# Designed miniproteins, single chains, continued (3), part 90

Each design is a single chain, and the fold is of that chain. pLDDT is the mean over its residues in the fold that is shown.

## One batch from the design tools (miniprotein)

Design m11113
Fold by ESMFold2-Fast:
Parts: sequence; C-alpha cells; structure tokens
Structure m11113 (fold): chain A 100 residues (1-100)
Amino acid sequence: SEKDKLLEEAKTLMEQGKAVIEALRLLGNGGDLDKVREALKKAYPDFEVKSREDAVEAIRKLGEEMRQKMKELVQKAKDLGIESELAKLFSEYIKSLPEP
C-alpha cells in the first residue's frame, strides 16, 4: 500500500541518517577514514570516499538530500493521514541514535 511504502521509505531514510551521524561522530573524534567509509557503506553500499575533505563534503550533501526527502515524506504522511505512524518511527529512530 502507499502507506506501507511511505513508512518503508522513512525507515530507509532514518537508517541512512544514522550512518551519516555515525560518520560525523567518527570524523569529529579524529577517527580513521576507513571507519568513516564503513559507517557510510552501511546505508550507501556504493558510496566512495577518498579523503577526509571528500567525506565532509559528501556528508554535507547527503544531509541536505535527507532534509529534502524528510520534508517530502512528512507532507506525504500528512496527505495519507499517517502522521502518527511516522511520528512513532521518528521517536524510535531518535532513541536509537548514538549518545552525543
């Protein structure tokens, strides 16, 4: 159904968001670039990062794309009357994020 498809798209986007947040955490803590690549590949298997500068720019781009996709998902959830289900998924997602 359209509702099930939207919730699955939201779950995918949230998992991608977790990968980006983990990659940012690793970069901020002076982590190895290979660990940054591993974190990003969890959600973006075909993603290639060649340097720390490349990783920073790639993460910035991914963050903007996620922001736009989340806006679209929120609007579609509203149109389909499933904002409550999306809110529940988002709550579960926030609880699954690494501590700051």
Scores: mean pLDDT 79

Design m11114
Fold by ESMFold2-Fast:
Structure m11114 (fold): chain A 70 residues (1-70)
Amino acid sequence: SMPDLLSQERADLGAGRGRTYAELGKKVGEEAYKKGLEEGRKWLSDPETESAGLAMLRALEEEKKKIEEE
């Protein structure tokens, strides 16, 4: 039995997207961070993209926290 590789790939994509929005938020301000949150929430509302949305929101919050601590 293999784990759900498609969900893993979607989660990896979401995490990368979240990190990108956190870095953009640092450079161009809070509006980029808000767009990342809105995109992640939209992905969470669709069962096909739920794992990507969760990973995106998680990565965005973690990277923002690291950026604000430095």
Scores: mean pLDDT 76

Design m11115
Fold by ESMFold2-Fast:
Structure m11115 (fold): chain A 62 residues (1-62)
Amino acid sequence: MRRVSASVTTPNGESFSGSAVEEDGAITASGTGGKGITDAEASALAETVLRAALAGREAAAA
């Protein structure tokens, strides 16, 4: 199991929070949009962050 959670605020005051979990190769993402960000965009961003984190671990980021 791999899990990532993220919260972001931009200079415009746009914000979101999201989490994504990978189990047995399946990725489930959940996100809550805030000011300027939709729930769908937050979910997509959480999935993207998890995929990037998995790739980074495989690549042994310096």
Scores: mean pLDDT 68

Design m11116
Fold by ESMFold2-Fast:
Structure m11116 (fold): chain A 85 residues (1-85)
Amino acid sequence: SAERERLRARLLQKIGEVLAAIDRLAPLVSAAQQARLAAIRAELEAIRAEIEANPDLSMATLREMERRVDAAFAEVAALEREVLA
């Protein structure tokens, strides 16, 4: 459906934005924070790979992925604000 395709596109875009932020932050943060960013990266890359590999993902699955991506976005954005202050 058009709604599903729009959600897939938004998730892929948001994942790309968070991954770019992780790349900018990684050299600026503590070893513990680097490990946390690496864990977030691995989860987002897995979600992206699943979205790209499976065009038939249900709306329920995509919305569960959206919640996970939004949580990652919030965590990385909070760290970016702390580091750039």
Scores: mean pLDDT 90

Design m11117
Fold by ESMFold2-Fast:
Structure m11117 (fold): chain A 87 residues (1-87)
Amino acid sequence: MVKLKDTEEVKKAYEEGYQLGKEIGEALDIERVRELEEELKKRAEEAKKNGDEEELDKVAAFAAGLQKGIKDALTAQGREEEAAALV
């Protein structure tokens, strides 16, 4: 497994993703989830093309946080089927 760089910036990206994911999950804004996933995928592709490992790590951390935040919020609401679809 490729390990993310354990830097303050990567940790911040994860925390920001997690908080946003919780807010989106609590609001049940599934369309915003799709928009963010598409944007993050595009950012990851550009970072990979440019050899920007730091941006790639931050995008990956943010995406992981986002997914975890949404899953935790959906599970807390009893929407386990939707939470399971994210992993």
Scores: mean pLDDT 74

Design m11118
Fold by ESMFold2-Fast:
Structure m11118 (fold): chain A 70 residues (1-70)
Amino acid sequence: TEAIRQQAQQLHQQAIVLDEQRRYDDAVQLLLQSSRLYRQSGDFDTSAFLERYAEEVRRMRAMYEEGRQI
C-alpha cells in the first residue's frame, strides 16, 4: 500500500513537470495513472483531486488539439 502510494506520488510529480513543459497529453496520462494508484491504496480524496487536475490539463490540451504539431 505505501509502495503504491509512493509510486503514485512520483507519477504526480512527473506530471507537474510535463504540464510545465506544455506536454499536456503526457501529463494527463501520468495524472490518471497516479489517480488509479491512489485509489488502489485507499486514498480516494487524493485520487479525486488528481482526476480533477487531469480534467483541467485535458481541457488545455483540447484547446490545443493541433498543438501536437508544436
Scores: mean pLDDT 79

Design m11119
Fold by ESMFold2-Fast:
Structure m11119 (fold): chain A 81 residues (1-81)
Amino acid sequence: LEELKRKELEEFREEAREKAKTPDGPKELEKELEELRRLLAEAEAGIARDGRTPASEFSLELLREKIEIIEEVLKEAKEEE
């Protein structure tokens, strides 16, 4: 799971960085960030309601890391403006 998560996050980060360099990329990433934050809130509510499982914990961690990646990429892109 950890190795799979690392690979997925590395691919996600690379894709996000490439997208941020396109004219419409930052706007698309901001929209994706909003959706990821909504999914994270839903996942957290689900865990609070139904209890924590390995699968739900993995999903929660993956969502948190993806949000952090997009936030970092967007911050870098905006600072270069």
Scores: mean pLDDT 78

Design m11120
Fold by ESMFold2-Fast:
Structure m11120 (fold): chain A 59 residues (1-59)
Amino acid sequence: KEEAYLLAVKAAKAAMDGNEDEARRYIQKIEEYAKQGVISKEGAENAKKHVDELIEKAK
């Protein structure tokens, strides 16, 4: 629950730092949580979309 939020924060920070590989790694963990039902698919998709946007903006 809170762990997924922490991963989203770490992913966003990595994306803003221009560290695309690290940001994508955190998103993979968030998607894994969604597949296991720990968080909603909507939550995972929202986090991924936000981080993807930050990655593209930084690059």
Scores: mean pLDDT 76

Design m11121
Fold by ESMFold2-Fast:
Structure m11121 (fold): chain A 62 residues (1-62)
Amino acid sequence: GDAEIRAVLAEARELIAAGRGREAHALLTDRLGVSPEVAERAGTALAAGAEDLAYRIIRENL
């Protein structure tokens, strides 16, 4: 659901902030079932502080 996507994105954002971007991408693919390419796009948005864009990228590719 929506709350689950946002919770996973928040966890991924913390991993990216800690320099653990590969783990963040793996988390997005494993928990949300998106492709590695979609996970990378969402991760790039999170790194830029664009959380709503990251959410939209995930939502459009589920």
Scores: mean pLDDT 87

Design m11122
Fold by ESMFold2-Fast:
Structure m11122 (fold): chain A 103 residues (1-103)
Amino acid sequence: MVKVTVKGPKGTAVVTAESGDTAVIRVEGEVKAEEVAKNAALSIEQMTGHKAKAEIESVTETEAVVRVTGLKLSPEEVAIGAALGAAVALGGLTNSKVEIEKS
């Protein structure tokens, strides 16, 4: 499992990936989980030169699930890709703190 915590001006996102095909994103603060998930999906696709496809599988007020297809990624690649997109949604990469935990 890979867990990435992103703390930005607009809130906090916790990205968890147990596999290379799914990211679970929990969101707190001013930004909505749907907005964070859209940016996470876009980031995963951009990181892979659009070889991977990322889609929002489900979204609630505080949690989103992003599914990845088209390319075999590691849990670390999915978690980092999603976290980069989350940081953009939360107020920008340079304004965000990122912590990575591997288990």
Scores: mean pLDDT 84

Design m11123
Fold by ESMFold2-Fast:
Structure m11123 (fold): chain A 98 residues (1-98)
Amino acid sequence: SRHAEMVAIAEAGGRVDEVIAELERELRTADPARRLLLLSLALGIMIKNKEPVERMVRLAELAGAPEEVIELIRSGWQKPENQERIVELLRPQAEALL
């Protein structure tokens, strides 16, 4: 991924807001598959840094994520089973574009 270094830094807690803002900016003009990839990268950063659920939901809605993903985030993104399901739903798109 062209974002691999920035994502790794943000997952470790560095430049979190800057990296999320950049992914959100790119996501606004991306095609549907690219939006889901960018969402998956941003959600990984947000989960690692325990960002507010409202921020995750807002980004997922902006990305046009499936309603199932939005509800999994809203109902409890901290639950391991919900995290696994979110990854399962987004991973095929992320893998195809990485």
Scores: mean pLDDT 76

Design m11124
Fold by ESMFold2-Fast:
Structure m11124 (fold): chain A 93 residues (1-93)
Amino acid sequence: SPREEQVRRDIEVAERDLKDAEEELKEMEEQLTKEQRESLEKTLEEARRYIEEARRLLEEGRVREAMRKVIFAEGLIVSAFASLVTLKKEVEQ
């Protein structure tokens, strides 16, 4: 269905956004405290679980539930990325 195709695209976008955030975290790893690294890693791992859940729900035809999981994943990714950008600016000062 058109809605299933849209959710599939949204999952693909979330997977790319997650990869970008994971790459930024890896590049900043030496500049972060252990607590900051572990917190960000847990946030991105939770986002990954929501993406995996969204794919499973979409395969089961649960399109609305899949959409909610993608929204949760994107929220976590955006939060993590915003934190990384802020921390990067602090290191560059």
Scores: mean pLDDT 88

Design m11125
Fold by ESMFold2-Fast:
Structure m11125 (fold): chain A 74 residues (1-74)
Amino acid sequence: MMSAEQARAQLVATIDAQAAKANLSEADKQAILETALRVFDHTLAQGYSPEQALAAALAVADSLIEEEVRKRQK
């Protein structure tokens, strides 16, 4: 299975790609990344696998990206 370091790197890369696709500002991307990394670290601290922590953090990031896209469409 992937290491926590590999999962964290994949989380960062995925958020980077999704933010670019959604045309988010660097400030919005950084705020989402910080929140997702916090969720990732918290999930790992509770004894979940790196894959589960990645999935939880990505779910939060996806919700935040959708919120930012909706704000831009108004």
Scores: mean pLDDT 83

Design m11126
Fold by ESMFold2-Fast:
Structure m11126 (fold): chain A 74 residues (1-74)
Amino acid sequence: SSGRELVEDSLLRLGQRAGGPAVPATEAQRQENLALGRRVVAEMAGIGRRQAGLIAGLPQDEADALGRRVAAAV
C-alpha cells in the first residue's frame, strides 16, 4: 500500500541521515538503514512521551509553547 511504502521510504531516509549507507548495495545495508530509521522514530516518540507528561500539568498557553519547543528540538 502507498502508506506502507511512504513509511518505509521515510525510515530509509532517516537511517541514511543517521549515518547509515547512503547507497545501500545489499539487503543487509537496506535493513541497517531501516533499523536506524526506526531507532530515530523511537527516540523522537520517547521525547514526545516525556514532554506530554510535563504538558499535562501546565496551563494551556504554556503547554502550547512547550509543544512548539519540543517540535523545534526534534
Scores: mean pLDDT 68

Design m11127
Fold by ESMFold2-Fast:
Structure m11127 (fold): chain A 66 residues (1-66)
Amino acid sequence: MIAARLDQIRATSPTKAAQQAAIDALVDEELRRIREFEKRTGDSFAAGVRMVELAVQRTVADRELA
């Protein structure tokens, strides 16, 4: 969960650009997991739900770092 790592990202990444890159890396990792899940299961609905949840978490993290 991105929100749980936000404080650590702020503490370990001294620039806004570095903090944003860390969030981008976490989101990319989760997106790859969701796509792999969809390929394996064929469950596009469940994959879509997970993508929406990830998008909400990304939006919260972006607002906290803005």
Scores: mean pLDDT 77

Design m11128
Fold by ESMFold2-Fast:
Structure m11128 (fold): chain A 84 residues (1-84)
Amino acid sequence: VLEKAKEAAKIARERVLSLGDKVTPEQAAESARQGAIDAGLTPEVAEKAGELARKMLGDQEMDARTAANVAGNAVILAALELSK
């Protein structure tokens, strides 16, 4: 699970960074969700990752580096929460 979560976090970060210099919370959340799916995590983990990323980023667009880190961290946290 943790190995797939790390891969999903990498995919999520790369997706966010490909969106440009500024990224919305919605875009970061979708990148986290899709990264989890692409890495083969469950739909529950993917949904939780998107929700956590959206919650952490709030309402304002931000730099891609910050958004990418949050999206990646949200994937890891979602995978850890649903592994208990």
Scores: mean pLDDT 79

Design m11129
Fold by ESMFold2-Fast:
Structure m11129 (fold): chain A 88 residues (1-88)
Amino acid sequence: MKEKEEKIEKNLIENTKKFYEAAGLELLKIEVKFENGKIYLSIEVLTPDNKLFRFEGEAEGGEEIEEMVLKLGEFNEEIFKHVKEYKK
């Protein structure tokens, strides 16, 4: 169980890094932890205009995980909105 969690953590970190780098963003920090049915996620992203965006979330069980995924989506939308406004 924990070995699969560790593999998922590493895969999520690499995919997240590739995602932000492909968008022209710098991933300064990513931390993912799976313990006791709980997921913890911390992300720090730097935009080309040197604005720092931070995300931190914890989720226990499916409902909280779904809410955290929605909030992460909103976090990414705010970053991309900022970058789009800066390019205009």
Scores: mean pLDDT 77

Design m11130
Fold by ESMFold2-Fast:
Structure m11130 (fold): chain A 85 residues (1-85)
Amino acid sequence: AAAELLERARELARLAAENSEETSEAEFQEVVARAEAGDEEARNQLFAARLAREELGRPDLLVRPAEEVVRAAGELRRELEAFKA
């Protein structure tokens, strides 16, 4: 159900906020470019970074989430896309 997906997104956002490092503008832009080129891992990194920023209330914060968080974000993103289809 949508409520369960929202709760999982909130849990993932907390994990991302706790397990992310600040990164440079250059590194962030590289991930954005890779995601635009179709790199699924880069898209998962951006999704996890967005959740971390929203949870921290810091829309300006450039972060690199830990690999485990990126993997969990990838699973949630796939389920969200399947739910919308």
Scores: mean pLDDT 80

Design m11131
Fold by ESMFold2-Fast:
Structure m11131 (fold): chain A 93 residues (1-93)
Amino acid sequence: MEKEKELQRLLDEIRRTVVELIKALKNNDQAAVDELLGRIRELLTRIKQILKDDPERAKVVLKQIRDYLVSLLENLDPEVAARLKAIVDEILE
């Protein structure tokens, strides 16, 4: 359905942003890391807005994204993993 296609586009944009975040972390580019974390916050907020009519589903999707991001980044940079977890937890409020 239309909302499913938009959700998929946002999830794909998050995946692309995470690839750039991993590159920034490997290059020790703290300015790029901070900017990319800001983009992830905006994308997560847009996902919550698209799913506003189904808050239970929004929570499930956002928690799945949190778990995915933490699993990818925890061994690479635990501080950035913690920052991403905090961003998702803030949006879940």
Scores: mean pLDDT 84

Design m11132
Fold by ESMFold2-Fast:
Structure m11132 (fold): chain A 79 residues (1-79)
Amino acid sequence: MAEAIERLGAATKAIADSLSPEAANRVLKAVGDGLIYLSEGDKEKARQAFEEAARIAEESGADPQLVKELRDAGEKLAD
């Protein structure tokens, strides 16, 4: 869990730093929503929120490898 949270944070920061402020804010909100759902025990909504964050990042032109790291970390956290 700790490793997956660290990987999620690192990938999210790298993606946000590479995007416009508007796109970065959308990704950060989706990741934040996923973390809130995890804290509530709602793994299904957490998984959906992390996948939405990855989709927004991908559509905004983020590095495909960083998008994959974000997606993989989110899936591992929502298990």
Scores: mean pLDDT 84

Design m11133
Fold by ESMFold2-Fast:
Structure m11133 (fold): chain A 113 residues (1-113)
Amino acid sequence: SEQEELREFMAELFERLAEAALQDPGIPDAEELARLFRELAELIRRKDFESAKELVRNSSLPEELKELLIELIEAVERADRERAAEILEQLATLVPSRLMSDLLLEAAEEVRK
């Protein structure tokens, strides 16, 4: 289904973002950020969207990143590919890592296909 494909794609993206956070020197709290993304990937795979949103709300991320991540989770739940792509592009401008930014932009192009 459209939701299953988008959901699995997003879980894989969060896993890749976790790896990117650990590879990029100078990311503050890289281990904590990687853990957050891995936990989000697991919750998204389980269709536990409410726990995923709660995990983001309770994180130490800047409020702007929290709001966008929550909107992204909601777009995935609705299988709204265009909205997911728009949010991924916005997230790419806010993340502290060029590697993470590039992954988010590539993901936005892929979900529009």
Scores: mean pLDDT 87

Design m11134
Fold by ESMFold2-Fast:
Structure m11134 (fold): chain A 66 residues (1-66)
Amino acid sequence: SAMDEAKQALVDEALAKVQELVAKGDLKGALQVAIDALRQLKALSTDPEEVAGLEAALARLEAALA
């Protein structure tokens, strides 16, 4: 429903921006967009397993950015 539509819109917008930045050679910018999108997706998520998976992905990407 509305929550699933919001999650899908967030993912679609983030993927489009990541693809744009990758095409321009801005890999660090693409990584930052992915991190920001995962944080927003986590805020919209109510499933504990989904939240745990998103937290693990965020930790991995943030470590790669450091």
Scores: mean pLDDT 84

Design m11135
Fold by ESMFold2-Fast:
Structure m11135 (fold): chain A 65 residues (1-65)
Amino acid sequence: MSDFYRGFLVRTGEALAKESAKLDPGIAELAREGARLAREGDENLPKGEQLLTEAIRGHNDLLQS
């Protein structure tokens, strides 16, 4: 996997965690954990992507009021 893609996932997860912390600490934690797994290596990317997807969905649900 490219370093660019890994960096993209890490940055996205960290940004989502920061924004979600204002709405729901649990969603922020999922985003942080997804970013952490993406940073650790290619073998953890699928789990990192799964957690980030879950965090994005939860964040969107909150924004729908």
Scores: mean pLDDT 77

Design m11136
Fold by ESMFold2-Fast:
Structure m11136 (fold): chain A 74 residues (1-74)
Amino acid sequence: SVKRTRADLDFLLGIASKNTGLIRRGFEAYLADEEVVRALTPEEVDYLVKILESFGLKDLAEELRARYAELNPG
C-alpha cells in the first residue's frame, strides 16, 4: 500500500542518513500495522530492536517487543 511504501522509505532513508526522526516516523507506521508486526520472525524482532537501540530509540524497541508478544502469545 502507499502507506507501507512511505513507511519503508522513511525507515530506510532514516537509517541511511542517521535521521532518528525519519526512523521513528517510518517505524511507528509499521507498529500501527498488526499484519506487519505479526509476520515478523523472532530473529527479525531481535535485529530490529538492536537497530532501534543503536539509534537511541529504546521506547520503540520496547513497544515492538510488547506488541510482538501480544500478537504472538505462546
Scores: mean pLDDT 78

Design m11137
Fold by ESMFold2-Fast:
Structure m11137 (fold): chain A 87 residues (1-87)
Amino acid sequence: DKKKRRQLVIEQVSAAIRRIGASLEDRESLQRALKEEARVLKKSGEFLNDKEAVELAEKAEAVADTDPDLAEKLNQEAMKLVNKKES
């Protein structure tokens, strides 16, 4: 199943990015990790035709430099929507 395999890859990549970001004291490294996660989630949302997930991911990428905590929350919300569409 292409959908289940894509979802697993996205979850694994996003989890790895978050773990790396959380272990870093460097704000710039965290910001880069959050932007990369948002890009992955946007592509997943586009694949699933989930406009809300795409919008949340785009907003997360846009605010990652100014408000990484908000970007992290938006990425989590986008991931939950992607997971619901796959289920």
Scores: mean pLDDT 75

Design m11138
Fold by ESMFold2-Fast:
Structure m11138 (fold): chain A 61 residues (1-61)
Amino acid sequence: AALTLLEKSADPVVRLQAVDAYVKLGRTDLAQEVAEKLAAEDKTIGALAQNLLKNPQLDVP
């Protein structure tokens, strides 16, 4: 999938896009993995990724 290419990018913004895409696809485990890597590199981008994990959808099951 194209998302695996995005999550391997050196650009943290591109990896944040991968987190958003995984969350929207319901693949929270993959989103969490990418978010943890972002949090280790940049606190601001990491915080945005964590917010996506906490509120992935308006209607949470």
Scores: mean pLDDT 68

Design m11139
Fold by ESMFold2-Fast:
Structure m11139 (fold): chain A 88 residues (1-88)
Amino acid sequence: DVIDKFLEYIKKKFNLSDEEVKILRESILPNEPLTGLPNILLGKSPNFFGFEEYQKYNNAQKVLDKKGVTDEEKKELVEEYEKLLKEG
């Protein structure tokens, strides 16, 4: 729902492939979607989950870095995500 709308927004804005969108989606923890995406976007590492979750998070960061997403753009993306949450 909100996550899918936001992933479509970032896909369009940064020309992400379907595979890159999947990497971002898979990095979001099932029980933490509200904090998962902001943490990924702001480059905050999970320090309380297993190695596989950490690897998925690192893969998502590599996607954003390769696409040249700046720290300022990451903050703008967090604001857009929060807006979608308020509208949902």
Scores: mean pLDDT 75

Design m11140
Fold by ESMFold2-Fast:
Structure m11140 (fold): chain A 73 residues (1-73)
Amino acid sequence: MDEVMTELLRESVETGSTFGLALVALESGIAPEDIANAIAEREGLKPEEVEKLLKEIEEAIEELERLLEELEK
């Protein structure tokens, strides 16, 4: 993962910004669950916390994808 994307991940976790995590997923082509797992390893999250984070990332990705589709069409 690019260093800029790694920093965005860390900042998004600290500030609770799921849009930052969604942007990393879309730009890097990384699955949301892989992002959630990477954060879990770094932060020592429990599986239930990872599931919450994953859901928030998925919701943010859906919103960003809608905006991108409208711009492309």
Scores: mean pLDDT 72

Design m11141
Fold by ESMFold2-Fast:
Structure m11141 (fold): chain A 96 residues (1-96)
Amino acid sequence: MKTFTETLTVYAESDQEVVVTVTLRAKDGKPAEVTVTAHFSATGQVQTKTITLEPGEEGTLTFSFPAKAGERVTVTVTIEASENAEGVDVKVELRD
């Protein structure tokens, strides 16, 4: 099992939604299981999602948290992935 943590920080200039997107791929030949936990600093909210990927499949998990104008928000993403998971990408964006 692979475990890693990413910390993402954004500043909300207006009332906005903080969207965290995690993209994952399974290697050919074996399925991959991935559990992602996102912790939102502004509210202390925690969201956990699990995805099972077929061999060679790509999947995406999306987390969404409201932010208020003037907030500096930190999202801590913890990813627990099977050995055959690859191509992990974590993005954060603000949406109005």
Scores: mean pLDDT 79

Design m11142
Fold by ESMFold2-Fast:
Formats: structure tokens, sequence, C-alpha cells
Structure m11142 (fold): chain A 60 residues (1-60)
């Protein structure tokens, strides 16, 4: 998928759909595909954790 298509999908999922989990998985998949690495996915957000804290932890 082109970089522009990935960005478009990320914006659609995160802003319009509110699906931050799928949006983050798309970004991680695209990054690893470009690097020639196996795909990875973001872990599920645990109950009680905010999206901001979850994203910070996953991106660490």
Amino acid sequence: MSPAQIVGRYLLLSIVEGDYQSALNLLLQDENERAGLPPRTAPARPEGESYAEWLKRVMA
C-alpha cells in the first residue's frame, strides 16, 4: 500500500471511526513491511488505561 493510502486509512480509522487500535496496527504493519520485517500488531488496550497512556506504552 502506498504511504498516502496508509495515512488516509490511519486518519479514517482514528478520527472518523475512532478505531485507534486498527489505525495503530496499520502503521506498525506498514513500517515493518517497508523494513522487510515480519508484521507486528499493537497489543490490546487493557481496561482502565487511557488511549494516551496505551499509545505511549506501545510506542516506547
Scores: mean pLDDT 60

Design m11143
Fold by ESMFold2-Fast:
Structure m11143 (fold): chain A 98 residues (1-98)
Amino acid sequence: DRLFELLEKIASIKETNDEIEEELKPLVEEMLRLLGETIRTLEEAIALLEEVLRRVGFGDEAWLEQAKRLLREVYERRGREALLETVLQAGLLAFRRA
């Protein structure tokens, strides 16, 4: 899946700060665009995060419940764009810590 390929690529970048900024920015922008096309509801955002955690073998139930609460709070307070950014950050964290 293009979403998971991009997420893995973003998480795997190991360059210097300048190289990371130049390479990472267009990948993050493409990822946020794909998330915006894929995620239309809070429930879809939660389902995508659960699928990311499943694929990387991240089994911390307490972390997942906290992440679900954060996604709901962000959506209610700051709307859809902030939800998409939060899903991306949570997914990247899961890949980097797996």
Scores: mean pLDDT 71

Design m11144
Fold by ESMFold2-Fast:
Structure m11144 (fold): chain A 85 residues (1-85)
Amino acid sequence: SVRDRLLELDARLTELGAQISAALAAGTPADIERARALLKEIARLQEEMVALLAELYPDDPALVAAVRAHVQAQIAQLEAQIAAA
């Protein structure tokens, strides 16, 4: 179901976020490159999540836009953290 897929995406995004934090804490060039690869995966999964929300809430474009803006802001913050590392 769409709900099961959203729960799966949420769990995977949480796992990937923890892996980025661990990689940045380790701080080697290889870990920083891994963090960049993980960020690309997060971005792909967040786009899938936003697309599924748009399908579930076609009558609430403001909700979908707010979620899209939030995930884009999270990606920008992670990009800044990786760039600073």
Scores: mean pLDDT 85

Design m11145
Fold by ESMFold2-Fast:
Structure m11145 (fold): chain A 80 residues (1-80)
Amino acid sequence: MEETLKLFRMTTALGSGEFILYAQRRGAPIPIQDVQSALDDLETLLADVERGEVTASDETVARAKRMLAQVRELLAQLQA
């Protein structure tokens, strides 16, 4: 159960981040709450990896960090 939850969190964070960035590039209206949720999920994922709570490849970690930076920039733009 715990391992399944960790895998679910990882796939959800990466999927949400990618979807938000895709929607933004298409000019789709994105609720600020959805951007914030994606940001929170990505930050939690990276924190879990740093703590050793979740195992992820170096490539997955690099991708998550890149997505986090882009989602943070988008949230800042939407709050301006």
Scores: mean pLDDT 78

Design m11146
Fold by ESMFold2-Fast:
Structure m11146 (fold): chain A 86 residues (1-86)
Amino acid sequence: SLDDLIAEFEEMLNNKEEFEKYVAEELRALGFSDEEVEEIIEVILKTIEEVVEAKKQGKPDEEILEIVEEGLAKLRAIYEAAEAKR
């Protein structure tokens, strides 16, 4: 559910350093460059922060989902660009 997703996002922000380290190691294992890893992590963290803030402001679920969709679209673009280099 959306509430479950937001709870996971809040946990990620509470453990930001551990989360960033884990994600960076996983992305490098998948063959992403250090530059691509930094870009992906930046998009993920910004999306998570915007979702949590929108929830705190009492924005409707539809607007929160739009933030998630925008973040996923940015991640897809990075992934497609990275795969094109392989």
Scores: mean pLDDT 84

Design m11147
Fold by ESMFold2-Fast:
Structure m11147 (fold): chain A 58 residues (1-58)
Amino acid sequence: GPEELIERGERLGVLGVILIEEGRRAEGTAMLQKAAELHREAGDEEGAAKVEAALRAL
C-alpha cells in the first residue's frame, strides 16, 4: 500500500545520499529519482518535494 511505497522511498533516499557522499553521484542521483517517484506514487507530495529539493541541491 502507500505506506510501503513511502518506506521504500525513504530507504532509497538514504541509499542515494550515501552513494553521493561516496562520490558515486550517478548511482546516488538515480536512487533519489526513484525515491521521489515512489513518494509521488504513494501520494506523499511532501516526501517527494523533499527528495527533489535534495536533487536540486546537487
Scores: mean pLDDT 84

